# Ledger of designs, part 9: designed miniproteins, single chains, continued (2)

Each design is a single chain, and the fold is of that chain. pLDDT is the mean over its residues in the fold that is shown.

## One batch from the design tools (miniprotein)

Design m4282
Fold by ESMFold2-Fast:
Structure m4282 (fold): chain A 70 residues (1-70)
Amino acid sequence: MKEELEKIREELKRGLAALRAARSQEERDAAGAVVNRAVNRAIELLGLEPEQLSSPENILKLIEEAAKKA
């Protein structure tokens, strides 16, 4: 679990950084796909509630807290 959570955290951070740096729709779509994939994995592993999915930043914090407990 801990190694998987750390990988998801790194993917989500990279995807969010890529979204902020994106200059084209193609780059935004690619970065968004990375963020969406990491979010879906976090939901599956942590059993996140829909209300907790309001922001990727909140999901990132939940992943970091879970990694500390694992």
Scores: mean pLDDT 76

Design m4283
Fold by ESMFold2-Fast:
Structure m4283 (fold): chain A 96 residues (1-96)
Amino acid sequence: MDEFIEEIVKGVEETLETRDREEVLLHLTKSLIELVKEGLITEEQLFKVLSKVLGKEIKTKEDIIKILQEFKEKAIKEKNESLVEDVEDNLKLIEE
């Protein structure tokens, strides 16, 4: 499954060249959580993809929650209500 992780990471890196980083990361996180819930990937694969894309070690659900909370705080400071809603949707999915 290393090839699967590498292809996802490459696709995300290419998208980040033309799209807002926080929006891309929130969409990726939501999609990966949905794939885990459907049994199509493992939670370990989710953590590996996010670790590579974010450039930091993601080992637990709590690590993802911390990153989402940081995105929410930034969105609130920037008065980006749409991004705040996207973060809250991701937090609800991961907490379930």
Scores: mean pLDDT 76

Design m4284
Fold by ESMFold2-Fast:
Structure m4284 (fold): chain A 76 residues (1-76)
Amino acid sequence: SEKRQLVDNAPNVIHELVAGYYLKAPGFNASNLETALKTLSSLVGADRVVADIRAAGKEFNIPEEVVNKLIALARS
């Protein structure tokens, strides 16, 4: 089902968004990231998105302050 595909793919989408935000060159649009994280939170639940952000942050060795900013965007 479409909902199951979205749920199954949410970790991969979040992984790519987190990596893209942290590793992207100047010019990355933070508003697009915020909209994407809020949309995912509305569809699969904020707690799941937060868990996926934390997992990606650990995998890419992203500083905790950056991870916490991304979590705040997902929860807003």
Scores: mean pLDDT 74

Design m4285
Fold by ESMFold2-Fast:
Structure m4285 (fold): chain A 60 residues (1-60)
Amino acid sequence: SVDEEVAEVKARMEEALAKLKDPQDREMIQGIMRMLEEATNDEEKRRLIRAARSLLDELA
């Protein structure tokens, strides 16, 4: 489900925050996490999941 993918992406972002030292990168991840928490429809959630995965891939 979309909510399962949201939970998975949030867990990955939390792991990234533990490793990240750049405050701007940390703020970007925290911003996406906040937007995911506030998202009310599946289309918005899917867009944010794609953005989060793209950011996580870039930071890896």
Scores: mean pLDDT 83

Design m4286
Fold by ESMFold2-Fast:
Structure m4286 (fold): chain A 62 residues (1-62)
Amino acid sequence: SLGLETSKAVGEAVRRLAEELRARDPEAEIEMGGTLEGNEGVGRVVAGDEVHEILGRDGVAS
């Protein structure tokens, strides 16, 4: 389903970003999260006071 593909795309993008942030600061506390509504999703990665959002729609994340 398109919603599942969007969830997978957002989840993968969140994981990649979290790995990048951890590589920059291995001691940083990284929190990951997100929401999915139909075929749209928002992934979130929090590193300290930085908040990064990843938007997903129709099986694609950017």
Scores: mean pLDDT 75

Design m4287
Fold by ESMFold2-Fast:
Structure m4287 (fold): chain A 99 residues (1-99)
Amino acid sequence: GGVLAKMQADYQALQQRQQEYQQLIALAKDPSLSPEVQKLAQEIIDLRNQQRNLNADAAAKAQTLNDDDRLALVKQTQAKQDEILAKIDELKKKLEELL
């Protein structure tokens, strides 16, 4: 059950990510902010795009693999995601310290 509840949760998550993305674009393009702030915002945008592409590629590949290869792909993808998220968290902290 809960197809509608899942769709609503997915929609809210997409809306939140879209808001964060728009805020980062605004910071990256704001001429009143330091070049360092603009650069940090752009680096976070680039990492978010890498995360999205990695998730999409992994999801597509998973559908064509056997169970053992799928498990290996999931573990490899998770490790790469954790690395990207750690970099985003570090850059967000630096950005907040400059604002």
Scores: mean pLDDT 80

Design m4288
Fold by ESMFold2-Fast:
Structure m4288 (fold): chain A 82 residues (1-82)
Amino acid sequence: MSPGEKLAEERAKKAEELIEKARESKDEKERKELIEEARRIAEELIELGKAARGLAGEELVKRGEELLKKLEEVEKEIEEKE
């Protein structure tokens, strides 16, 4: 894989792990902190993608946007199940 793809995979995996931990957490404060950290990672991937050239940049932006959408879905699910 390109260097950008490898970096994106590692960061995306970390963000997904944080999202899963947030879903399992019963502590509202911990849940908010985990979601905020995952969102920060997703936003960082988008920023890196915007700075990068060509296909590698497009893949980084796509990965970050997918993570943000997943975060929005999980946040809504948590709010609805409160």
Scores: mean pLDDT 75

Design m4289
Fold by ESMFold2-Fast:
Structure m4289 (fold): chain A 86 residues (1-86)
Amino acid sequence: MEALQEEVLKILAVSSKPLSTREIAKVLGVSQAAASRALNELEREGKVVRTEDGRYEIASAEIRREILAETPIEEQKEIQKRLKEV
C-alpha cells in the first residue's frame, strides 16, 4: 500500500498537469480501484488535492520539490515518458 502511494506521488510530482485516477492507473499498471485508494489516503494526509475538474495534483510546491529531490533523474525521465503515452 505505502509503495503504491509513493509511486503515485512521484507521478504527480513529475506531471506538469493534474491527472485523473484513470491516467495514474494506466501509468502504474494498476487497477483504478487501487489508484483511487492510494489517492484517497494521500488526500487524507494532505499530500494531494482534488481539482475542480476531478483530477489530482500535489498539494504544495514544497511537497513536489521534496519528492523530486528523492526521485532519481532516470526514474523521473521514465515517468515523464509514460505520462506522454496516456
Scores: mean pLDDT 82

Design m4290
Fold by ESMFold2-Fast:
Structure m4290 (fold): chain A 64 residues (1-64)
Amino acid sequence: SEADFRREVARLVAEYAEQMRKIKEELRKKGLTDEEYKKVLSQKGAEMQKEFRERLAELRARYA
């Protein structure tokens, strides 16, 4: 149902946000410079954004 689709999307968004929060915390613990932090975060963020978009597309296809 559309309600199930909306719940799955909300869950996916929440999981993405939590993973990003954990990555940011772990990177800060490594004592990186601000420049190194931005570079690594940008790279990991791009990878996660791609995975998020692919999972969202699969979810949309399932509920089409």
Scores: mean pLDDT 83

Design m4291
Fold by ESMFold2-Fast:
Structure m4291 (fold): chain A 82 residues (1-82)
Amino acid sequence: MEELKELEEKVKELGLRFTELGQKAVEAGHVDLAREALERAVKAMKKLAEAKATGDIAETIEAAKEAAKVLEEQIKRLEEAL
């Protein structure tokens, strides 16, 4: 339970950071990069939502880890472009 809670908090924090950087990337003219990053983030978040719907805690933890990883990778891509 604690591990899942920490992962959900991390995913939430990363999601906020991603949104801020995505807006800056669009304002800087990197519209295609921001769109690609958003599509990857949305796909990872959908997998997490689907895992939560199964009620399987282990599956949800793995999906949350993957979502955090995808968000971190996309945040890094956006930061490197700015």
Scores: mean pLDDT 84

Design m4292
Fold by ESMFold2-Fast:
Structure m4292 (fold): chain A 84 residues (1-84)
Amino acid sequence: HEEKLKEEEKKKLEYYKDILDTLMEDIEAIIKEKGLSEEKLEEIFKKYKENIIPQAKENLGLSEEQLEELKEYLEKKLEELKKK
């Protein structure tokens, strides 16, 4: 039973990572077309951490450890975007 729950939790995390990837692609397209100030990028980063990630916790019932994993994944994606 515990093994099955851990697999379900992993699938939920992967699903949310896919959603984050799609959102990052949309942001990258906006940056390329319109340009974004560094202030706007930081605001978007803050909104994802404060709204999207906590919403994932509530909707998926993620543990605190899994929530931190999602935050780290988001940070890595945002750092990649900053390099462009």
Scores: mean pLDDT 67

Design m4293
Fold by ESMFold2-Fast:
Structure m4293 (fold): chain A 74 residues (1-74)
Amino acid sequence: APSAVEAFERLKATLEAETDPEFRRLLLGLAIQELRDLGAPEADIAAMEAAWRAEDYAGFLALGRRVAERLDAE
């Protein structure tokens, strides 16, 4: 199976190619759900949801990278 970091890097590449802000927001929401399904802590999910609601793209990506790295370390 692909690692969480590899999945995150593919998502980042997709987001960088996407020009529709609404579709970008949908992809961020799907990333949150995928990380939750992989067992990410609820505190990390809440922080990512807060960044998503604030449209803080850079903060969302930084949080998502750190969560993916921790999941791969388990």
Scores: mean pLDDT 76

Design m4294
Fold by ESMFold2-Fast:
Structure m4294 (fold): chain A 81 residues (1-81)
Amino acid sequence: MTPEEIAEKLITGLQPLYDISEEERKEIRKILSEKLGVSGAPGPVHKVDVDGIFSEEEKEYMKKYMKELGATHMGVVSEMF
């Protein structure tokens, strides 16, 4: 999975489940862009099946990634996984 796909899945999955604000989406994109080299704006937001598209390894990686960066959205990510 590319860094861009991870960013898009995270933003898309969180938006319909947790009502992620535009400011929060921008911060998530910035963090992922800086760490993984992802660039770009979020695509159309639609519901994502987290269990269907994220493996346990990918879930662990995202939790660790957000925690390592001290992201303000860690609480929301924790509820997602």
Scores: mean pLDDT 48

Design m4295
Fold by ESMFold2-Fast:
Structure m4295 (fold): chain A 95 residues (1-95)
Amino acid sequence: RGERALQLTVEGGERDKKRAEEFLAAMPPEKRQAWLDRIRQAAEDMKADPVAGQARFNAVLEEAAAEIRRLGGDETTAGYFIDLGKQIADEVLAA
């Protein structure tokens, strides 16, 4: 899931995607899940209130990217997580 959006950002970048997933998998599972849940909640908030929710959603993505950098992740890993967050938002908004 989310394959099409991720492929559009890095056509043929299957190795970079795997490296980013390995980095995210090395994070404590509870911490990774908490960030994904927070992104999903922000997308639900954006669906209910587009004006206030969009700003909150953007802030959550920026905080998640900063956390990845803080943990030693590179720009590719941060970008992958942002793209994953956008894909989650697309699924929530389509429901």
Scores: mean pLDDT 73

Design m4296
Fold by ESMFold2-Fast:
Structure m4296 (fold): chain A 63 residues (1-63)
Amino acid sequence: GAAELRRLAREAVERYGVDPERLDRLLLQIYLGVNVEAARAEIIRLTGDAELAERIVAALLAQ
């Protein structure tokens, strides 16, 4: 749900220092189903955390 996605996004920003505006653009791409694989790979690159990226993608696709 939205609360889970918000928590995961906050972890990416606070723990890994991901730019919030950049993250928001990546989350929007995944939500719209546009270049999902590239957006997932970019989250992995920015965080170094593949599990976090998979959880973010799953939360967005589940709404």
Scores: mean pLDDT 85

Design m4297
Fold by ESMFold2-Fast:
Structure m4297 (fold): chain A 61 residues (1-61)
Amino acid sequence: SLAELQAIQDEISAILAEIRRSGKETPDQAKQLKEAQERYVYLWREQFEGLTKEEIEERKK
Protein backbone atom coordinates (compact mmCIF):
# COMPACT_ATOMS: atom_id res chain seq x y z
CA SER A 1 0.00 0.00 0.00
CA LEU A 2 1.18 3.51 -0.85
CA ALA A 3 -0.12 4.61 2.57
CA GLU A 4 2.75 2.74 4.27
CA LEU A 5 5.31 4.43 1.99
CA GLN A 6 3.70 7.83 2.70
CA ALA A 7 3.84 7.15 6.46
CA ILE A 8 7.59 6.44 6.22
CA GLN A 9 8.13 9.62 4.17
CA ASP A 10 6.20 11.61 6.82
CA GLU A 11 8.38 10.04 9.56
CA ILE A 12 11.58 11.00 7.68
CA SER A 13 10.29 14.55 7.06
CA ALA A 14 9.42 15.02 10.76
CA ILE A 15 12.89 13.88 11.90
CA LEU A 16 14.60 16.12 9.31
CA ALA A 17 12.48 19.11 10.40
CA GLU A 18 13.50 18.54 14.05
CA ILE A 19 17.20 18.29 13.05
CA ARG A 20 16.94 21.58 11.11
CA ARG A 21 15.12 23.27 14.01
CA SER A 22 17.74 22.16 16.58
CA GLY A 23 20.74 22.42 14.21
CA LYS A 24 21.97 19.06 15.53
CA GLU A 25 21.56 15.41 14.51
CA THR A 26 21.65 12.91 17.39
CA PRO A 27 22.89 9.31 16.91
CA ASP A 28 19.33 8.09 17.58
CA GLN A 29 17.93 10.37 14.85
CA ALA A 30 20.62 9.19 12.40
CA LYS A 31 19.70 5.56 13.17
CA GLN A 32 15.97 6.23 12.78
CA LEU A 33 16.54 7.95 9.41
CA LYS A 34 18.68 5.06 8.12
CA GLU A 35 16.14 2.45 9.27
CA ALA A 36 13.20 4.39 7.80
CA GLN A 37 15.04 4.80 4.47
CA GLU A 38 15.81 1.05 4.37
CA ARG A 39 12.14 0.20 5.14
CA TYR A 40 11.02 2.57 2.35
CA VAL A 41 13.32 0.95 -0.26
CA TYR A 42 12.28 -2.57 0.82
CA LEU A 43 8.52 -1.85 0.68
CA TRP A 44 8.83 0.05 -2.62
CA ARG A 45 10.61 -2.91 -4.24
CA GLU A 46 8.12 -5.40 -2.77
CA GLN A 47 5.17 -3.45 -4.20
CA PHE A 48 6.49 -2.02 -7.50
CA GLU A 49 9.56 -3.89 -8.80
CA GLY A 50 8.75 -5.45 -12.19
CA LEU A 51 5.33 -3.77 -12.48
CA THR A 52 3.97 -1.66 -15.35
CA LYS A 53 2.82 1.95 -14.81
CA GLU A 54 -0.82 0.77 -14.81
CA GLU A 55 -0.09 -1.88 -12.15
CA ILE A 56 1.70 0.70 -9.97
CA GLU A 57 -1.35 3.03 -10.16
CA GLU A 58 -3.61 0.12 -9.17
CA ARG A 59 -1.47 -0.58 -6.08
CA LYS A 60 -1.54 3.10 -5.01
CA LYS A 61 -5.12 2.56 -3.85
Scores: mean pLDDT 76

Design m4298
Fold by ESMFold2-Fast:
Structure m4298 (fold): chain A 100 residues (1-100)
Amino acid sequence: IGEQMRNTPSPNPSLKEIGELEIQLKNGKSKEAKIGKAILEKYMELKGISLEDAGDIEVKVEGNKVEVYKNGKKELTIEGDKVEGNKEGEELAKVYKELN
C-alpha cells in the first residue's frame, strides 16, 4: 500500500460544477442569488480554491444573513454588522454591504 502524492496543477473548472454551486446558493430570488454568487466568487478567490478541489462549497443567503459552508462545515457567518469565522469574513462582509 503506497501513499498518493499531493501535486495537482490548476485544472480548468467545469461549467457544470459552476452551475451546481449556483443552484446551491440560489433560492429563486434574483437579488439573493446575485449576492450569493458574488460572495461565492470572492470566497473562492480569497481561499485560492478551484471547483475541482473545492468539494462542497455552499453559500446561503437569507435576508440580512449570509453563511458559507465547506464540506458541510460552517466556515463563516455574516449577519448585519456582525462577522463570525475566518479573517476572510471581513472582506466578504464588504461585498455583502455593497450589494445589499
Scores: mean pLDDT 62

Design m4299
Fold by ESMFold2-Fast:
Structure m4299 (fold): chain A 67 residues (1-67)
Amino acid sequence: MSGQELVDELVDKYLRGEITPEELGRKLSELLASGKVTMQDVAQAILRLHEAGVSMEDINTILSSIK
């Protein structure tokens, strides 16, 4: 199981409205801390969110929750 698959599942949950931007950022932070995903996996998730039309405000909330 690749880190990209874990990240893609979380992004899909967010796009379906099942989790908030802050929850997505927190879950990504936990996966980064555990070494299950890389910053490259997270960067690809952010690109996917942007391509899906997610607002810059929500993207900034997600990124702030990772810090």
Scores: mean pLDDT 82

Design m4300
Fold by ESMFold2-Fast:
Structure m4300 (fold): chain A 64 residues (1-64)
Amino acid sequence: ELEKARELLLELGLSREQADAVVAYMEKTGKKARELSAAEIGEAAGIDYLTARGIREILRKKLA
């Protein structure tokens, strides 16, 4: 699951550092990608809330 989340984040245009930061947050919290809020994604990756919300929607559809 973590590797699939990382690959999808990279495909969506996040840098390797941003994608790795989100994956590290998932490992730290034990949360699956679909359980992350837009705020959690935005804070972990250092991206704005609207971009994070879009990423969250895609993660929920692809990583059910």
Scores: mean pLDDT 81

Design m4301
Fold by ESMFold2-Fast:
Structure m4301 (fold): chain A 69 residues (1-69)
Amino acid sequence: MEEEIEKARELLEDPSVPEGTRGAIAGLLRKAGYEVPEGARVPPSAQAGLDQLTPEEALRAIRAIINSL
């Protein structure tokens, strides 16, 4: 799990990753209880969906995103 979280943090700083994807990862990390770098912005439309997730669901989503790359 820690390796997956670290990979997610790396993706937040990768300019080749689309801004929307980085925003989703930042929101998922925050929902799962992890700190994200200041300046990571989640659009209000994405934030509404992310706020409905449990921390466990957020962690599962992070894993799915990393494994899809």
Scores: mean pLDDT 70

Design m4302
Fold by ESMFold2-Fast:
Structure m4302 (fold): chain A 94 residues (1-94)
Amino acid sequence: MSQEELDRDIALALLEIAAAVTVMSAKRLGVPEEEIEWLRKKLGEIVDEAQARLDAGAPVDEVVAEANERMKKVIDELNEKTGIKIEPIKVTVG
């Protein structure tokens, strides 16, 4: 296994964990089911796009930075809609 393959696998796993933890936190804070399903869909799209880019050989740092920024925007929108304050999880690799 190359270091690049390992870094991609770790980056994807950490993005999946960040998405799952964000959804779990929102549920525990009492976010309505409609907003939870919206959040799950948006975070899932970000993870799927990150996986596709990593599979295409895109640089891990660029993909992670883009995914972090997109996740932050989704969380900021959820916070505005619900009045809840969820802190974005920043994924780092290397």
Scores: mean pLDDT 85

Design m4303
Fold by ESMFold2-Fast:
Structure m4303 (fold): chain A 96 residues (1-96)
Amino acid sequence: HMEEVADRILENLRKAVELAEKAGSGFLARIVADTAEGVADYLESLGLQEKADEFRRLAERARKIAETGKPEASEEDVQEIGDLLAETGRAYEELR
């Protein structure tokens, strides 16, 4: 259901934040933050404020990593986070 789909997206984005942090990549962290904010905006538009707030907190964490991280990332890190973001995008379509 919608909340279960949102929880899957949240968990995938948490993994992406952890990978960006391990990679030390501000570039990847910024992409994750932008994605989390987009999901939060959509959930808020549906009246799911509590779930949107969880995504906002994750975006804030990713933004902090982006402030101190490197502007570059390895091919492996790009692929791993790319895979998580692609799965997030597919799950996000289930919410629509």
Scores: mean pLDDT 83

Design m4304
Fold by ESMFold2-Fast:
Structure m4304 (fold): chain A 61 residues (1-61)
Amino acid sequence: AETLRRLAETARRLGLKPGDPLSEEQRRALAEAATDPRVAEAVLAAKTVAEANYAVLALLG
């Protein structure tokens, strides 16, 4: 719950849209917001917002 909330707030602050590519800086900001190191690693490996969402849901669902 806390990890998802922090990720959602960070994504909103950065103005991210599902189809947008993630920059290195944006990936790092999202990883820092994650409380679970597995989630942080998955976000750092994602190329787009949609890929990051899929990976996070796979780990937390």
Scores: mean pLDDT 73

Design m4305
Fold by ESMFold2-Fast:
Structure m4305 (fold): chain A 102 residues (1-102)
Amino acid sequence: SNEEVLKKIKEVLEKFLEEAVAVLREAGVPEEEIERLRERFEKKLEEFIEKNKNASKEEIQEAAIRLLRSIFGEAVDLTDDAAAAERLRELLAKAIEEIKKI
């Protein structure tokens, strides 16, 4: 069902954010910047769920990957640490694979 697909996608997206936040904290990004990223993510996630209530599984997966890439871009822009950026890229790749397996 669409509800079950959206629930699984939400879990992948939320896990990605928590792991990305941990990377950013280790890279020395200020908590105020991290909190702004969380707030933007929560708003985008709410909009994503509302817009995709009647979407097909494939449409939900494609929209979720677009949302992941958007949040990844915002997270990378918060740090000049090349190692942190690489860890964020690895987390993105893993999250995309998890979404495709739903």
Scores: mean pLDDT 89

Design m4306
Fold by ESMFold2-Fast:
Structure m4306 (fold): chain A 90 residues (1-90)
Amino acid sequence: TDLIAQALNHVEEARRLLEQGDVEGAIRHLQQAAKELAALGHPSAEWLRKEIERARQALAQGDLEKAREHVERAIRIAQAGVFEVMLEYT
C-alpha cells in the first residue's frame, strides 16, 4: 500500500513538472516510480525504464520535443501500472 501511494505520488508530480516544462524533474520522479513498481513486481516497471532511457537519450542530444514525447509515454505507462496494481486490491 505504501509503495502504491508513493508510486502514484511520483507519477502525479512528474505530470505536474512536465506541464511546467521541467522535463528533468519529471524524469527524476518517473525513475522513483519505476523503482516502486519494480518493488511491487509489476511488469510496467520494465517498459517505464525503457521510456525513461529514451527520454534521457533525447535530452542528451538536445531534442527537447522528443524527450517530452518519451516522458509523456512514461507517465501513461506508470499511471496504467499503478491503476492495475490498485485494481488487484478491489
Scores: mean pLDDT 85

Design m4307
Fold by ESMFold2-Fast:
Structure m4307 (fold): chain A 90 residues (1-90)
Amino acid sequence: PPTQEEIEAMEKAEEQILEDLRRKLENEEVITTEGKELRAEDILKLLKERKERLEEKYKETPELTEEEKLVYEKLMELIEKAIEIIEEHL
């Protein structure tokens, strides 16, 4: 199982990612991935598709370890919060 320090590090990383996303949206900064310029609408679409894929994978895997469940929950939290931030900006 992940240590308390690892859990705290994941939570801090999540906060930093969400804060950086908000700052970039407020400053109208271009977000690039794999050499492609992404607009907020494109990022929103990618996040929604990623959420759907994670939900599907979770349904297909009935016996997850405690560590895998924690990672899934943290990733879902991050994606959902990121979607909310982008939708509020749009």
Scores: mean pLDDT 71

Design m4308
Fold by ESMFold2-Fast:
Structure m4308 (fold): chain A 90 residues (1-90)
Amino acid sequence: MEEVAVSGKAKVTTADGEYEANIGGTVKLEGDRGEFTGGLTYVDADGNKRTGIFKGKAEKLSDDEYRFTGEVTYEDGTKGKVEGILKKIA
């Protein structure tokens, strides 16, 4: 199993709207598919900085890019959906 450090921007969908988030973590690959786990941060409609733990699936697009989809869980138990493109970090 290959482990790759990644970062990117994500679209987060919550009950109160859509936000652009900064995301980073690790993709564990078997071939061109794998699991992505990490953290994300965005600013909500109230101006508060929100952080969450993300878990989802990743698919290799190129040597340096991965498409991902998954779910984020915040400290208050609020859940959201996320998707985006991740880039390999050197």
Scores: mean pLDDT 77

Design m4309
Fold by ESMFold2-Fast:
Structure m4309 (fold): chain A 78 residues (1-78)
Amino acid sequence: ALEKKLEETTDEREKAIVLNNLGLLYQSQGNYLQAANYYQQAFEIRKKVLGVEHPDTINTRKELEKVSVEELKKIVLQ
């Protein structure tokens, strides 16, 4: 499981990959709150390790923005 791999991972770059994959998994299930949480963690690690302008960091930020908008729609349209 991706969550189990996250607990066993000591490499920050690999940890960011696992967190991003967890974000994708929860996003595909429509769980935008959990997806945002995992994308935010991946984004913070990637900013620190790769820098804000790295393609992987930019891609994670864009996915975080997308799921945050979908979560806001759920709250506002209630």
Scores: mean pLDDT 79

Design m4310
Fold by ESMFold2-Fast:
Structure m4310 (fold): chain A 74 residues (1-74)
Amino acid sequence: MSLEELRAEFARRLSPDDFTMLEVAIAEAEKHLSEAETIRLAEEMLRMVRAGASVEEVLAAASRRIKALLEEQA
């Protein structure tokens, strides 16, 4: 799934405010991660949203994943 398709799925499932929070997190990931890693992270986030996780839970998981990937690159 493309990053554009993932953004569309988030927009369909989340409130505008929750979607904005996720967009900021994805944009932050794009600064530090490859396109493929950002897509994988967004796919993991979408899976959590589909499973009924809160936006706070999804953002916390995304933050932990980004830190882990950055440590692997150091």
Scores: mean pLDDT 80

Design m4311
Fold by ESMFold2-Fast:
Structure m4311 (fold): chain A 96 residues (1-96)
Amino acid sequence: NPEEEEIRKQVEEGLEEAKKNVRTPEQEETLKLHEKIIEIVDLAEEAKKLANPEEQKQITLLAGEAIQALFDGDYEKAEELYQKLKELLEQLKKNK
């Protein structure tokens, strides 16, 4: 049951957050990183809804590369890939 699994994950994440109690600048950066990852995922999902199967593969790769760049601390590359993903979404909106 996906809903039950999601509740368990949220409880476990809440427990880990409780262990950290003090929000450091490093924890703030980690939250911003997670927010940007969610933004990239949401953008990719929106683009995939308008895309054919080949375009969906391209979108998945582009989003994955952007997320990997964020984890690698390459914020310039992550932003470039994010902008490419946004441009691809706009192009798909015009063609569908």
Scores: mean pLDDT 74

Design m4312
Fold by ESMFold2-Fast:
Structure m4312 (fold): chain A 92 residues (1-92)
Amino acid sequence: DVAERLGEIFGEIIEEAYARLKADPSISVEELAELIRKRLTEAVEADPAIGEAITAAVSEVVGRAVSVDEAIDLLSRWLAEGLKTYHEAQLA
């Protein structure tokens, strides 16, 4: 099931990115997004079905068709911003 596989990959990437953020809270959104983008790119290269699933999901969220590269870029930024916001809220 591609959805289950995608969920596993997202869980692994989020865990790694959040661990990195906790270890170094000074990391920028750009640096965190780059880490996520690298992991998503590796996952897509290893399994093209993951690329199709990510592209479909991002296209649905934005309400238009996107390329796989644009989908990875958008998702990486959204995840990085979300993790940073969540971490900052916990510190407040």
Scores: mean pLDDT 84

Design m4313
Fold by ESMFold2-Fast:
Structure m4313 (fold): chain A 70 residues (1-70)
Amino acid sequence: SSSAQQARQQVLDQITQMVLDAQAARLEQGQPPLSLDELKALARQAAAQMGVTLSDQEIDQIAQQVQNSL
């Protein structure tokens, strides 16, 4: 059970990093920070690129973590 949780957390961490990198790139270009809804959209796109399905709760959690990093 713990190993499955660790594997899932690694996937979530990777998607979170992809969203953080996208936000950082925008800020470096002088663009405003992404809204929570835009961060959720990016998390869904990153998940799709990785071929994984995330729950709405996982998407919300990723978006909030990225927003809280500002």
Scores: mean pLDDT 84

Design m4314
Fold by ESMFold2-Fast:
Structure m4314 (fold): chain A 70 residues (1-70)
Amino acid sequence: SLAQELQEAVDLAKSGKFDEAIERLKKILDENKDNEDLVRQVFAVAAYLAAKYPDNEKARKLLGDAIEKL
């Protein structure tokens, strides 16, 4: 389930595995660009992570990619 993959990425971020979480979210976004509801969910998580970790370029790029798809 795509929803399970998204939840797994969130759980990784909560566990301190931030880089792994971002890479999983990026993969979900790249594979599901036409699913607007999923893109919105990835956007919400990416926005939270970018705000919490402002020095992480991967988080900023993921947020940018999600915004362009909305």
Scores: mean pLDDT 75

Design m4315
Fold by ESMFold2-Fast:
Structure m4315 (fold): chain A 70 residues (1-70)
Amino acid sequence: MIEEVRKEGMEELGESNLKSQKRLDEARKLMEVDPQKGEQLYQQVKQQGNDESSKIGKKLQEKIKEVKEK
């Protein structure tokens, strides 16, 4: 059912967002000690978060399409 698929996807996205936020906070703390390394980590975490969110969203959209097109 579409609603169940959406709920699972939203839970995964929420978990991913919390993980990304925690890692971004770690990068910001590192920026206070080593600005150059902290900035590199921040950019890396931001890109990884975007990649994860994109992957989760694509998987959710694919499942919804399959249910509709069948």
Scores: mean pLDDT 75

Design m4316
Fold by ESMFold2-Fast:
Formats: C-alpha cells, sequence, structure tokens
Structure m4316 (fold): chain A 90 residues (1-90)
C-alpha cells in the first residue's frame, strides 16, 4: 500500500509539474495558490522519501526556468524557495 501510494503520489506531482511547465511556456498565468500547493506537496514528498529528491529537483529546476522565461516572478520565487528546501534534504 505505502509503496503503491508513493508511486501514485510521485506520478501526480510530476504530472502537475509537466502541466505547469507547459502552461508557463505558453505564457499562461497559473493560480499562485495552486503553485504553492504543488510545491509544498513535492517538498513534503521528498522529506518523507529523500531518495526521490533528485527527480523532484530536476522537475523544480525545469519549471523554475520556464517561470523565469515567462516573466512570472511570483511563480519563479515559489519554485526557487522549494528548490532551496529540497537541496537541504540532499
Amino acid sequence: QEEIDLEAELALVLIGFAITTNALKRGKKIDVDYLKRLADRAVELAERHPEEAPILLGAFRDVYDSAKKAGQEEAAKIFEEAIKRLEEIR
């Protein structure tokens, strides 16, 4: 159950990052509260499963770069703060 729950949770978080990155690359503005919840969920997952931190760091770096290129400073700040928290785990 726990192993299946981890796989499902990781998949949902990564899908969230993919959707967010794609939307940012298309210049679409995303709800800041959604971004904060997505970032918090990913960091919490990494805190519970530190072995997943590297894959989540990659996803955060990609979405951060997309937010910066899109000029969405608030989104970029959310992901920058999450990256720092993830780096503290590893």
Scores: mean pLDDT 81

